# Ledger of designs, part 46: designed miniproteins, single chains, continued (4)

Each design is a single chain, and the fold is of that chain. pLDDT is the mean over its residues in the fold that is shown.

## One batch from the design tools (miniprotein)

Design m13678
Fold by ESMFold2-Fast:
Structure m13678 (fold): chain A 60 residues (1-60)
Amino acid sequence: MDELRRRREELIEEAERLAAEGKYEEALELLRRAGDLATSSEEIAEVIGRELRIIGDELD
């Protein structure tokens, strides 16, 4: 198994949980870290999509 992919998925899951609790700043910090572990354009796009979704939830 790709450990970087697993760690990225764990960070994304934790970030989504924090966002659900209204902790958007902490959630975005975890997504930034997940982005650091992204090794392909597809993986980067997934992280960016998650970040935009959380920012949208914060504003709306």
Scores: mean pLDDT 74

Design m13679
Fold by ESMFold2-Fast:
Order: C-alpha cells, then structure tokens, then sequence
Structure m13679 (fold): chain A 58 residues (1-58)
C-alpha cells in the first residue's frame, strides 16, 4: 500500500523520480488489467502527477 504521507511529500517537493515510482506502485495496488496499466504508464508526466494529486486528495 502506498503511504499517503510519502505520496504527499513527493508531490509537494516535485521529486519527479519519486512521483514516477509512486505512480507505478499505485497502478500495482489497484490491480489494473495489462491494457489499462500500459495506458496509464504511457501518460505524460503532468497527467500522472494530476492523477496522483486526485488520489491524495490534493
């Protein structure tokens, strides 16, 4: 499970590597189909960050 505090800190700090790492972990937690996982992994960084913010309630 993703730590909500770690997710929030990564988003606030702008740590791109950590944000990408947490995004991949998020997809694993939601047990997406291979097709859905490929789609989300192919999104631009800004869209990934936007989705992480929505999940974090930010």
Amino acid sequence: MIDPEELKEALESGDEEKIEELFEKLLDVYNLTPKAREYYLSLPFEEKKKLLKKVAGL
Scores: mean pLDDT 77

Design m13680
Fold by ESMFold2-Fast:
Structure m13680 (fold): chain A 58 residues (1-58)
Amino acid sequence: SSILEKAKKSLEVAKKSLAEGDRVTAAVGAREAQELAEKAGDKELAKEAREIMKQSGF
């Protein structure tokens, strides 16, 4: 998959983990999604990943 597809997948995993109360897995997935989104130049996806990380308590 492209770097952007990987970023989207990591963000979806992070969102599901957060909804399930797994804040550690959510933070890890959100950080990965942020780094991949930044590498792909997707500022909106990177911002969304940062918000999920913040909601995870990190």
Scores: mean pLDDT 85

Design m13681
Fold by ESMFold2-Fast:
Structure m13681 (fold): chain A 64 residues (1-64)
Amino acid sequence: SMEEIIESAVKMFTELVKTNKLSREQAEELKDALIRYFKEKEGWSEEEVERLRKALDEEIEKIT
């Protein structure tokens, strides 16, 4: 389901941020790349992209 894909993407994103000690700026770049990928390559709707963006933004807020 879309929820499961978003949850998996968030888990991988969080793991990459923590393991590689990404700064907030680097994490934002990774977020932008993921959003662009799902929108342009996977054909996600704007609604689905917004759900992913919000979830990733919550994780980025925790970096500080």
Scores: mean pLDDT 83

Design m13682
Fold by ESMFold2-Fast:
Structure m13682 (fold): chain A 85 residues (1-85)
Amino acid sequence: GPPPPPRPVSEEERQRLLKAIQGVAKKLLSTTGGPEMGDMLSRVVQIAVDNGLSAEEIRQALQNSKNLKPEEVEEGVRLAEEILK
């Protein structure tokens, strides 16, 4: 069936999600690639989707961290689209 409408995210909750995503990005900088990166990114994206963020919102949050490569941002958006499917 069609996906349910996203729940509105409060400004405070949005800030917490952005901080969590930035924390994952910081960890990715200390550990170069690998399967752990995918697991951490997947967990953060899943939390964001569960809190009603769209793939576009998640892209913006990942880009705002400034520490992720374009490939990592794209992977996060792809994971969000898979969860929303």
Scores: mean pLDDT 66

Design m13683
Fold by ESMFold2-Fast:
Structure m13683 (fold): chain A 102 residues (1-102)
Amino acid sequence: DVKKEAEKEAEKELEEFEEEIKKLAAKLPKGPKLTVRITVQVFDKNGNVVAELEKTITLDLTEEQLAKILQEIYDERKEKYDQLRKDGKANLLSGVTLLPEE
């Protein structure tokens, strides 16, 4: 049950993170196709990963536009995530990895 609840939290965070990226991307001029992997990890109170989800999406962005979007999202979330990590209470962490164009 705890694992299933953690997986639901990861799924919700993954959807919210994807939606935020797409929202910011929609404000920028269309670029070439860029494929990225979004990873969400859920931690227990001891900092152990209890759930991990990945999703691959394609964006109409340049690498520079993606970097700007991610910086904006991370700046908004960094203060919150840094505080949670310092307190040993981080429940969620989201990351993005650029995948090769194949």
Scores: mean pLDDT 71

Design m13684
Fold by ESMFold2-Fast:
Structure m13684 (fold): chain A 63 residues (1-63)
Amino acid sequence: MEEHSLSDEEFERWLAALLEGVREAREGLKTGEGAGRAVGSKGGEMPSDEDLRRLAAAVRAAL
């Protein structure tokens, strides 16, 4: 248990920053070249904003 619980506002800021970062990464992949080769084979699968939001919501609900 953390000594400081995340407030609704704190969690929302964290979630917004996470979604923003993923959005930028996805945009970079759309315009990038050879991104899949950097990992060797599995480079075409990225979690969506909805997948990350769902995961974050599940984590928060479990708290």
Scores: mean pLDDT 60

Design m13685
Fold by ESMFold2-Fast:
Structure m13685 (fold): chain A 108 residues (1-108)
Amino acid sequence: MTPVEKAREYVKEAQKAYESGDFDKAIEAVNKAVTAALEAHSQGRRDEAVEILEEAAKVLKKAYEKHPDNYRLKATYYTVEAIAAALRGDRERQAELDKKAFEYSKKA
C-alpha cells in the first residue's frame, strides 16, 4: 500500500470512528493519516497530501461542530489545517492556525 493509499484508509477509519462516537479513535486515525500524508509529500505527492489533510480536517470539523466544548477535536482540527497550509506554502495562514491549535490545546 502506498503512503497515499494508507493515508486515505486512515481518513476512512477516522470517519467511521466519528460516526460511532469514538472521538479518541477518530483523532488517532487522523494523526496516522497526517503521518502517511507527510510521507507522501516527501515522495513528491504534495497535491494528494494536501487533499488528504483537507479531508481529515473535514471529519474533525464535523465532530467539533456537534461537540463544540471538545477542545481536543478543535486543537487537532487547527493542527491539521496548519499542516495543509504549510504544504501549500501559506506561512501566514499556517501561523494563524498554529496559534488557534495551541490556544485550544491548553483548554483540552
Scores: mean pLDDT 88

Design m13686
Fold by ESMFold2-Fast:
Structure m13686 (fold): chain A 80 residues (1-80)
Amino acid sequence: SVEERVREAALEVARAVAEAAEALAAGDKEAAREAAERALEATRELARLMVEAGAPEEEAEELVREAERALRELHELLEK
């Protein structure tokens, strides 16, 4: 079902975010950047599936924009 695919996509986002946090805690800037980029890609997939499941497109777009902002902030922190 679409709902099951949304759940699976949400778990993938959670997994990628956890990997990014673990890499940051370990001081592995490269791994943190890679995991954060995977989290953004997973969030875009989640957003697409949410719209397919009947969520408003505006909510899905906001979710992606928030993830993109978080990635930009992480990149700025890692570039220091």
Scores: mean pLDDT 84

Design m13687
Fold by ESMFold2-Fast:
Structure m13687 (fold): chain A 82 residues (1-82)
Amino acid sequence: MIARVGIKLTVKPGQAKEAKETVLKLRDLPGVLEVSAVADEKNDTVYAGVIADSEEAARRFVEQVKKEVKNATSIEARIEPL
């Protein structure tokens, strides 16, 4: 089943734009249909939305964000089946 993912990243000061670019690079992962991300540089926060072709692909995306965004101080992710 297609899944939607919402992600909120809090990052180290001044690193929101870099974190956003890292998330956007993950758009080429298998099963990822769409990725969007917005950097709130003033609050050191990144908001990302993902559409994946399966819940498994959605989970893999979240795990890859956790591995690749090393400057994140907190990661909140919600996976919703469509």
Scores: mean pLDDT 86

Design m13688
Fold by ESMFold2-Fast:
Structure m13688 (fold): chain A 67 residues (1-67)
Amino acid sequence: SLLDQRKRYINEHGKELAVEFLKEEMKKLLELPDTPVVQQRIDRYRKALEQVVGKEEAEKIIKELES
């Protein structure tokens, strides 16, 4: 699955690269129209980010991207 592919990427390339990848992807999605498909994709990236840095750090990153 897409989530399993991301977990493999995180394990192989390290935390820093995974965070940057997820930030760029979420930033692109936040520029798109607010649709159910876009919101589902944002939720998947949010969950992936939480798995890398934990919920507290993920919330801070997401808040910064939304500002």
Scores: mean pLDDT 77

Design m13689
Fold by ESMFold2-Fast:
Structure m13689 (fold): chain A 64 residues (1-64)
Amino acid sequence: ELSEKLSKLPEDEQEELLVKAFERTEEELEKKGIKTYEELSDEERNELRKKALEEVLEEYEKKK
């Protein structure tokens, strides 16, 4: 679902949103006091990244 929405955007827009999502995941890790992705399980890491990407995509759509 997220991949489908993302793939409809131009490549440069996709890169910009992925960078923002990554920055949001780093911010969430800092808030939780987690220093590295290795401290999270695969499930937790995937969920965090998915949430960040959803938030970035939602913000992007609101500005359209």
Scores: mean pLDDT 73

Design m13690
Fold by ESMFold2-Fast:
Structure m13690 (fold): chain A 75 residues (1-75)
Amino acid sequence: NAQLEADIYTALGEIYLALAKLMWERGEPPEEVKAALDKAIELYRKALEIDPSNQTARDGLAEAERLKAEVDAAA
């Protein structure tokens, strides 16, 4: 079931994005925060390859990319 695969990738992306946000709020090293964001971005992109209409994956990808730019600017 391709829809289930897309949903699983989206959920994993959300977990990594949440982890990255928590790490960033706690002042963890920028490189570790970016590693978690890169994982989230990869997972959301995989979800969107399977289901391009997945709004949660689109929103999550945009948020992960914005946060990564913020982390890069602060480093």
Scores: mean pLDDT 89

Design m13691
Fold by ESMFold2-Fast:
Structure m13691 (fold): chain A 84 residues (1-84)
Amino acid sequence: EEIEKELKKAEEAKKKGDYKEAGEYYEKAAELKEKQARTAEDYVEAAELYEKAAEEYKKAGDYEKALEAEVKAGLLLIEAALLK
């Protein structure tokens, strides 16, 4: 429910061209998914949300936040691989 709410806010912000806010909402959804992660699939899904956040941050010109989100996505993909 909380993850779905953040995803809806991200999509709404993206449609309005509020890319920084869209990135922040995708990042919030990713953090919530990461906290709830139990399986390799969960970690991959959280990583995908961080990648979406990075994309929106790049559109906003916030390359520092984009890089931070990309690093988090990479670390979660490594965690997913370790879970086999």
Scores: mean pLDDT 87

Design m13692
Fold by ESMFold2-Fast:
Structure m13692 (fold): chain A 129 residues (1-129)
Amino acid sequence: MNLTQAELAREAGIALAGQGNYEEAIKMFEMALRLAPDGPVAPLAYTNLGNAYAKQGNFEKAEEYYQRAIELAKDDPGMLSTAYTNLGNLYAKQGNYEKAIEYYEKALELNPKNIRAKENLKEAKEKLA
């Protein structure tokens, strides 16, 4: 199956982020959103933007983009669970383990099989012990 131009831009952004090139990755994710602002790529591209900004330490922009991903994913429990896990990770990086736990528990309520949320919840609880 051929990728759309938006999917191809998002894939390029993921590859750049994997190389640690977050500045160029962000440009590719922004391109994906310009090509398909209302399409199924949009919530995924917003999640990728949140991840890239979090890696750069820009937690304000990371939270903004994760919230946009949540708004677009509202009827998809699996995608919502992933987005809440990302918010939990964002708060954990800031040392706010109480807020991180809250978001990981929301993620697990939406998807009890979310292994990443289970592992990160355990680690966050250990930080408060």
Scores: mean pLDDT 87

Design m13693
Fold by ESMFold2-Fast:
Structure m13693 (fold): chain A 60 residues (1-60)
Amino acid sequence: SALDELQKELQKKVQELIKEVGSDEALEKAQEELAKLVEELDKLGINSKEEFEELLKKEK
């Protein structure tokens, strides 16, 4: 479904952002973008907040 595709794309982008972080500024920007995207998904009824929080913690 379109929702599933959006969730997968978001997850991929989040993982790429975490991998590409090379400075404190980049990390802060990535966290801000992640929070914004998680809130948008939450508004669409996608329970991805916990999943992305876990990904963020694991990848650090």
Scores: mean pLDDT 64

Design m13694
Fold by ESMFold2-Fast:
Structure m13694 (fold): chain A 59 residues (1-59)
Amino acid sequence: MDVDLQKAVRAIVAGNTEEALKIVEESKDESVIEAAKFTAKRLGYEDLAKKLEEILKKL
């Protein structure tokens, strides 16, 4: 739900890509993954965005 989405996005904005990836892996929520991917791509974290896309494809 919104809490995990906010935590993942906040971690990416802070540059904590490892924490963001952990939150996404634990939540397994498509909405959380999509929001994290969009935020990573917008901020130029291309490697993180690619990893999040791969996780989304495995759901």
Scores: mean pLDDT 79

Design m13695
Fold by ESMFold2-Fast:
Structure m13695 (fold): chain A 72 residues (1-72)
Amino acid sequence: SSELEKKLVEKELLIGLYKIALGGGEVVVERMKANPTKNEELLARNEKEIEELRERIKELEEERRRLEEELK
C-alpha cells in the first residue's frame, strides 16, 4: 500500500539522518581523544550520545525491515 511505502521512505530518511549524526559524532570523539588537554566529562557525554544514536539506528533498521516484510 502507498501508506506502507510512505512509512518505509520516512524510516529510510530517519536512518540516513541518524547515520550522518553518528558519523559526525564519531569524528568529534576521535578528535577529542587525540587532544592532550581533552575534557573527560564532555568526552564521556559525547560517547554516551554516540551509543544512543547507534541504538536508535538499530531500532529504525528493525522497523524498516518489518515494513519491508509487510510490503511483500
Scores: mean pLDDT 83

Design m13696
Fold by ESMFold2-Fast:
Structure m13696 (fold): chain A 60 residues (1-60)
Amino acid sequence: HMSAEEQLELGKKLVKEGREKIKNAQNIKELTEGIGLVLRGIGYAIEAGLQSGKAIDLSK
């Protein structure tokens, strides 16, 4: 039960943190952790978009 705005904000934060971790990665473990954060952030952004889109569709 997160709002679309909360999910989008969290998604943006995770993508930013993931990108920074990837950029500073010195080994495959750190690279994988950064990629995981980016994917999780994208997941939250998709969920936010889906919730917003569904609300708009219900208004139709």
Scores: mean pLDDT 76

Design m13697
Fold by ESMFold2-Fast:
Structure m13697 (fold): chain A 113 residues (1-113)
Amino acid sequence: MKPRVLVVDDDPERRERIVQRLKEAGYEVVGTARNGDEALALLEDPSVPKPDVVVVDIDMPGITGLELIRRLRADPRYRDIPIVAVTKDTSPEVIEAARAAGADGFTTEEELL
């Protein structure tokens, strides 16, 4: 009965620290992704349990974290999954961009790690 979480972060050391923090907080980590494409592939994989929450680093290259959030919100299969955006840029513009994309929460790397 642990909440299930999918972690999306392109930094392997930060991703591992986020995973450990979430496990300590009582979450079950169902998968980890290095970018938005890997996150979408995990969500499409029937062997991977559907997450109760997605934690997304918005500072990722390629499919940006904000673009991933927008894609999840546009898909009826995933639109209701809570999303927490993670960044080290706490500018009002970045926070508003995350909220506008559909993030339910916002945190910093320092607060999470």
Scores: mean pLDDT 79

Design m13698
Fold by ESMFold2-Fast:
Structure m13698 (fold): chain A 78 residues (1-78)
Amino acid sequence: MEEREKEAELLERVARRLEARGYHEAAAALRELARAIRAGDEEAAKAAFARLQALSPEAQAALREAMAEVGAEYLAEQ
């Protein structure tokens, strides 16, 4: 439960960063993934992953960059 909550929190941080940069669809897909992880909903998580895979190459690059930034910040906070 603790691990799922932390993973969901990190995904929400990535989603907020993407939304601030104008990547609204990527942000929405990450929020759906975070919700599915919190709920333990495997089918919803699969749907969110499929949505992330369907993103444009530009949005995919923005997602990778935002994930790297949030991951580095998280490690620095430990």
Scores: mean pLDDT 82

Design m13699
Fold by ESMFold2-Fast:
Structure m13699 (fold): chain A 71 residues (1-71)
Amino acid sequence: MLSKEELEKLVKEYEQKIKDAKTPQERADAYANLGIAYHKLGEKEKAKQYFEEALKLDPTNVRAAQLLKEL
């Protein structure tokens, strides 16, 4: 549904949210969302790396763990 240009904008927004995150939980959520954006762009390896980074910051991030298994 989102264009490639809109997904690239979301990537930049989530990269900024990672920098603005005040807690490891917030940063992990931003990494998980960045992974979703890259997955939608067809960048499977980048999506995997970002989901793995989210789980390193918050091992209890169920969404990142589930999405990583789907890749």
Scores: mean pLDDT 81

Design m13700
Fold by ESMFold2-Fast:
Order: C-alpha cells, then sequence, then structure tokens
Structure m13700 (fold): chain A 65 residues (1-65)
C-alpha cells in the first residue's frame, strides 16, 4: 500500500510526500527493496544526494552479497 502510494506521489512529482510514503513502507517491511529504491530516487530528485547514498548503503546492508 505505502509503496504504491510512494510510486503514485513520485509520478506526480510530489517527491517530499513520496519520501514519506516510502519510509512508511520500509517501517512495515524493512526488506522492501522496491520501497528502498523509490526512496533513493525521490531523495535524488529533491537534490538530497547524501541521503540517497545512505539509502543505497542501507539497501546493501539489508541484502549483502
Amino acid sequence: AYNNLGNALFSLRKYDEAVEAYKQALELDPSDTDAANGLGLALTELGKLDEAKEVGQRLKAAFPE
């Protein structure tokens, strides 16, 4: 639900609201790779590149090779 909401907000270019929706998706399922990817992309669109990099690092920690 929240991941779908985040995707809808992202497509509407409501990146701040998309970030909140993706964070809620990750609170419900911390292993939601789609929500983590969407969060990183939304943060990148907002110019929050450092936060986007942290999301990528957390994703690597959750799914280590």
Scores: mean pLDDT 75

Design m13701
Fold by ESMFold2-Fast:
Structure m13701 (fold): chain A 70 residues (1-70)
Amino acid sequence: SHAANATAAGEVLKLLEEGDVEGALEAARGAYESGGLTPEDGRAIIEALEKGDVEGAKRAAREALARAQG
């Protein structure tokens, strides 16, 4: 759902802004598996984090949050 996607994307963003990259990756994977993130948004965030692209992951999470709101 849009609300679940917004919650999951917001949690990932908060963890990344706090510098908790491992926590953000775990949260994104959990949300992806449970359907809390859309497959497209979840994959974009997870792949960026696995590559060490923290700024790309933040951008993907912000885009996911924006899509969930509008």
Scores: mean pLDDT 80

Design m13702
Fold by ESMFold2-Fast:
Structure m13702 (fold): chain A 58 residues (1-58)
Amino acid sequence: SEAEEVGKKVKEELLKLGYSKEKAEIAGLAVKDAVEAGADPELAYERAIKAAKEELAE
């Protein structure tokens, strides 16, 4: 499904940013769940990646 695909992309991108496998998986699942609940996949992806990058800046 599109929700599964976007969740996987979030997980892979967070791993590239240096997040642990556990945190990346949790973030990916959260985005998948949001999209299944009716969130726009592209917007959910962009928000998750932005939040991850902002967290790393701290």
Scores: mean pLDDT 83

Design m13703
Fold by ESMFold2-Fast:
Structure m13703 (fold): chain A 97 residues (1-97)
Amino acid sequence: SAELAALKAEANAAISKIRDIIDRTADAAGVPREERILKLNEFLAKLLAARDEAEYEAVRADLVAYLKSLGASEEAIKRAKEELDKAIAALKAIRAL
């Protein structure tokens, strides 16, 4: 459906922004490329597997904890949280279809 296509596009755009924030932060912290790819894949797998509010909150907490562990700026953490909230909202809307 057109609604499903639009929600998928919104989720993908937000996920792309989160990927950029994680990759840049991890790169700046000296995390090797292969480890950054694995961490991004783990994050995405957990996000896509989440089905309820508790699981989405766990994904949010994990993302924030990871970025903080890498020394991310408050601005980067805020942007990551905003994009994650957009991705979660779109994924929840897709599941409600």
Scores: mean pLDDT 87

Design m13704
Fold by ESMFold2-Fast:
Structure m13704 (fold): chain A 70 residues (1-70)
Amino acid sequence: MLEEALAQIAEIEERLIAETEPLAAAGDREAVLRLTAEALRRIAEILREAGLLEHAALAEARAAELEAAA
């Protein structure tokens, strides 16, 4: 399960980079923050399913911080 969770997280990170790179180049900070927060919430769900509840909570907290900053 941990290996599977790490693979899914890596896919989310790769997709996030591809989606945010053109937005960052355009100076769209708010869009970058929103997409990063969305990715962190997906990562939190994967961590929760893997039984890593504390790590999931930290990812959710980080997502909330980025949403507030957007």
Scores: mean pLDDT 83

Design m13705
Fold by ESMFold2-Fast:
Structure m13705 (fold): chain A 60 residues (1-60)
Amino acid sequence: SPELEETKRLLRAIGETTDEILEIRKRKSELSEEEYEKELEKVREEHKKRVEEIKKEAEA
């Protein structure tokens, strides 16, 4: 069903974003506080774009 496919894609996107955040956190000691916050914000913005794209494709 379209709903099941959308849900699977959303869950995968959440998993990918979680992994990216964990990798950034592992590198926290190598980054300034400003750089750390900027990398987290970038991942957050990219996640929003992925979610919107998935929703648009599900409406097709």
Scores: mean pLDDT 83

Design m13706
Fold by ESMFold2-Fast:
Structure m13706 (fold): chain A 60 residues (1-60)
Amino acid sequence: NLGNTLLDLGRYDEAAEQYRRALELDPNFALARAGLIAALEQLGRHAEAGVERRRLAELA
């Protein structure tokens, strides 16, 4: 998807935005939340990645 392509290109801010949009359509989309976590970790935004990781765990 577009988010994965943006991650591959190193465009992590844009990747995070695309994953957030996917989660607006389906908050239970675990794959999009995992992609958002990856983008946030690459950006050094570890606190935000931790919040999203906790939310991903709550989906299970």
Scores: mean pLDDT 77

Design m13707
Fold by ESMFold2-Fast:
Structure m13707 (fold): chain A 86 residues (1-86)
Amino acid sequence: MEETEAVKEFKKFLSENPEILTESIEEEIEKNPVPATDKKLQIAIANSILKKFLEKSKKKFSKEEIKDLRRYFAELLEVPESEIEE
């Protein structure tokens, strides 16, 4: 995967705020008590993480940067980009 500037900032954010990953996983598992391999749960977790990143980031992201982040998650989960929320 090629790292765009937005993806690089996202990875740095997660390394500095590992609780975002843990909280997103716990919240979505409580709502959907299914195996972690379930694609619907994985998509919900990815959408939760992306939302928290965009809300807590002090940087204003462009639509193209948000699209790059959505593509990154879609590639990680092997799902269409349309499954990742804006």
Scores: mean pLDDT 72

Design m13708
Fold by ESMFold2-Fast:
Structure m13708 (fold): chain A 64 residues (1-64)
Amino acid sequence: PSKEELEKDIEAALLLMKSSVYRAEAEKLLKEGTTEEEFKEAERLLKEAEELEREARRLEEEIE
């Protein structure tokens, strides 16, 4: 693989790792949360996770 392909692959992997962290935090807030603010934060984190996942997919498509 080329250096550019490796760099994009690493970047995509990092975005997916960040997404999984945000999803885990959101799940924790939904299960353990007691306030309206905590539930709104969980929703925001899920939306950010989805955006990171879409960006990672775009980078993976560019590698080919």
Scores: mean pLDDT 80

Design m13709
Fold by ESMFold2-Fast:
Structure m13709 (fold): chain A 116 residues (1-116)
Amino acid sequence: MKKISIEEFVSLPIEKKAEILSNLLNGKDVLDISPLTKEILIRALKLGAEIEGHSSAVEYVEARAKGGRVLPPNTHFIEAAKQLKEEGKEIDEKTLEELALLAEDPGLKDDLKAAL
């Protein structure tokens, strides 16, 4: 499957965004993002599933899509980024920018900078 850009992803209808995220969670290389952005996104989706009582991250993505937004709240991205930083990952500006673009929330970059 050809990778799609962040710009292509955010322009997709919610059902297609959910399909791309489900494929990403299943280990498919479907989204043109940095490895660290991918790790944070997957961790945030898994944390969202756990916190919000879903059986899997894929089920969580499907439930979120029905609610009109596929990506988790900024709080789950912040927690995922903190965990990866504690595991020795350095979170660079490119990763912060990619996460904000994916979430369609420029405030996520500032929230992540303040929390890290």
Scores: mean pLDDT 85

Design m13710
Fold by ESMFold2-Fast:
Structure m13710 (fold): chain A 92 residues (1-92)
Amino acid sequence: MEKEKELLKKAAEYFREAARSLEQGNIDEATKKLLEAIKYLDEASKYVSREVMHAVIAAAIDVAGAKAGFLSPQQAAETVRRTAELLEKEAK
């Protein structure tokens, strides 16, 4: 349990940083932070709830959509921030 919680905590930190980068309009930096978060989630995959997994997928789609110009970086930041909050909850 403790090792999984640390991985989720690290993932949440990277999602928080990705949201901040999106709020600043820096989609490339946000994408790099999101990819780092996903590495930690892959390690913790057996311990991630379906709710968190759905939120992670939604965040990835919204970041890709912002990069493609289909939605604002601010909208993507909201989804990414929500995912960070869920990960923080799961880690406690």
Scores: mean pLDDT 83

Design m13711
Fold by ESMFold2-Fast:
Structure m13711 (fold): chain A 72 residues (1-72)
Amino acid sequence: SKLEEIRRLLEEAERAIEEGKPEEALELLDRALRLLDEAYAAGEVSPEEYRRLTLELIGLRLRAIGVQLDLE
């Protein structure tokens, strides 16, 4: 399902951040956002779940940007 794929992408993005690969993490998060928007449009996720996943994605994006700026 799209929801399961979104979860996998978020987990892979977190691993990329931990490995010091912020560009890879940002690409994974961009894919997750596209799938999340598609899943929401298809009615596969609730408004509450969409908001929760969007906030999680924003948090990971900020972490990736922080690592990129710090060169860590």
Scores: mean pLDDT 85

Design m13712
Fold by ESMFold2-Fast:
Parts: C-alpha cells; sequence; structure tokens
Structure m13712 (fold): chain A 68 residues (1-68)
C-alpha cells in the first residue's frame, strides 16, 4: 500500500493529467483539491521535505489551471 506521501503525489499527478485533458476545469475545483491534499499532509505528519515536494507539485498544478 502507498504511503500518505505517495498517495498525495499520485493524486496530484492524476489531477494534472485530468487538467491537461480537460483544460476548462474551474480553478476553484483545483484549489479545493490542493487544500485537501495539504490538510491531509499536515494531519499525517509528513516531513518538511515531503510537504515541500507537495507544495511544489501544487504550484505546478495551479499554474497549469491558470493557463487554461
Amino acid sequence: MMSPFETAVAALEVALQHLREHPDTPLSVVEDLAEGVLETARREGLSEEQREEIRRRIEELLEEARRA
């Protein structure tokens, strides 16, 4: 079974792929997903390095959403 960190990364990767296939996805939907992932990371006690990687991936996802 994947760790909480691996699960969060996988969720963000799936979201990025979905956004590339559906560029008209509302920014608010992407922001809600990002907030949920960050809350889960805090609750699961992920390391600073893992949280930084998640933040980096969220920024990439939000940048993609803003381009659409």
Scores: mean pLDDT 78

Design m13713
Fold by ESMFold2-Fast:
Structure m13713 (fold): chain A 57 residues (1-57)
Amino acid sequence: AEEEIRKANEEALKEIKEFDDPDPEKVAKLVGRILRRIGDALERKLEAERRRREAAL
């Protein structure tokens, strides 16, 4: 559901706010982790939709 994508975005914003110093290496790692979480949530949504379509056929 869309709730998982929204939760991932909210957690990402919280992590960015807790970051005290702009260390470029740490920032790059954090951004990569956030993008991976969003990607995983999108993949799960697409798989659920595909399964619903196959079950209806």
Scores: mean pLDDT 71

Design m13714
Fold by ESMFold2-Fast:
Structure m13714 (fold): chain A 94 residues (1-94)
Amino acid sequence: GEEYLEKGKEYFKEGRYEEAIEYYEKALEEGEGEVKAKALANLGKVYKAQGRYVEASDYYSEAAKLYKELGNEEGFKEALFNEVESVLLYLGTL
């Protein structure tokens, strides 16, 4: 899962969001624990970059839930903040 996570990050840096999503989804499917949580958070990040705030919020919500289950307080806080921010960005489009 971790190799796919790193490839997804490289595609994201290049602005290649469709390829970034593909590799983050592979990281999510094959990854466990923290790799899976990071894949969910990075899916939230790429959807947010695309202005797809509802999908971004959903992925950040799942990432926050998993980080909390793993006892990763920093990951939980960051994902929760990004979830709330994505909701606020969505409301700003109305």
Scores: mean pLDDT 88

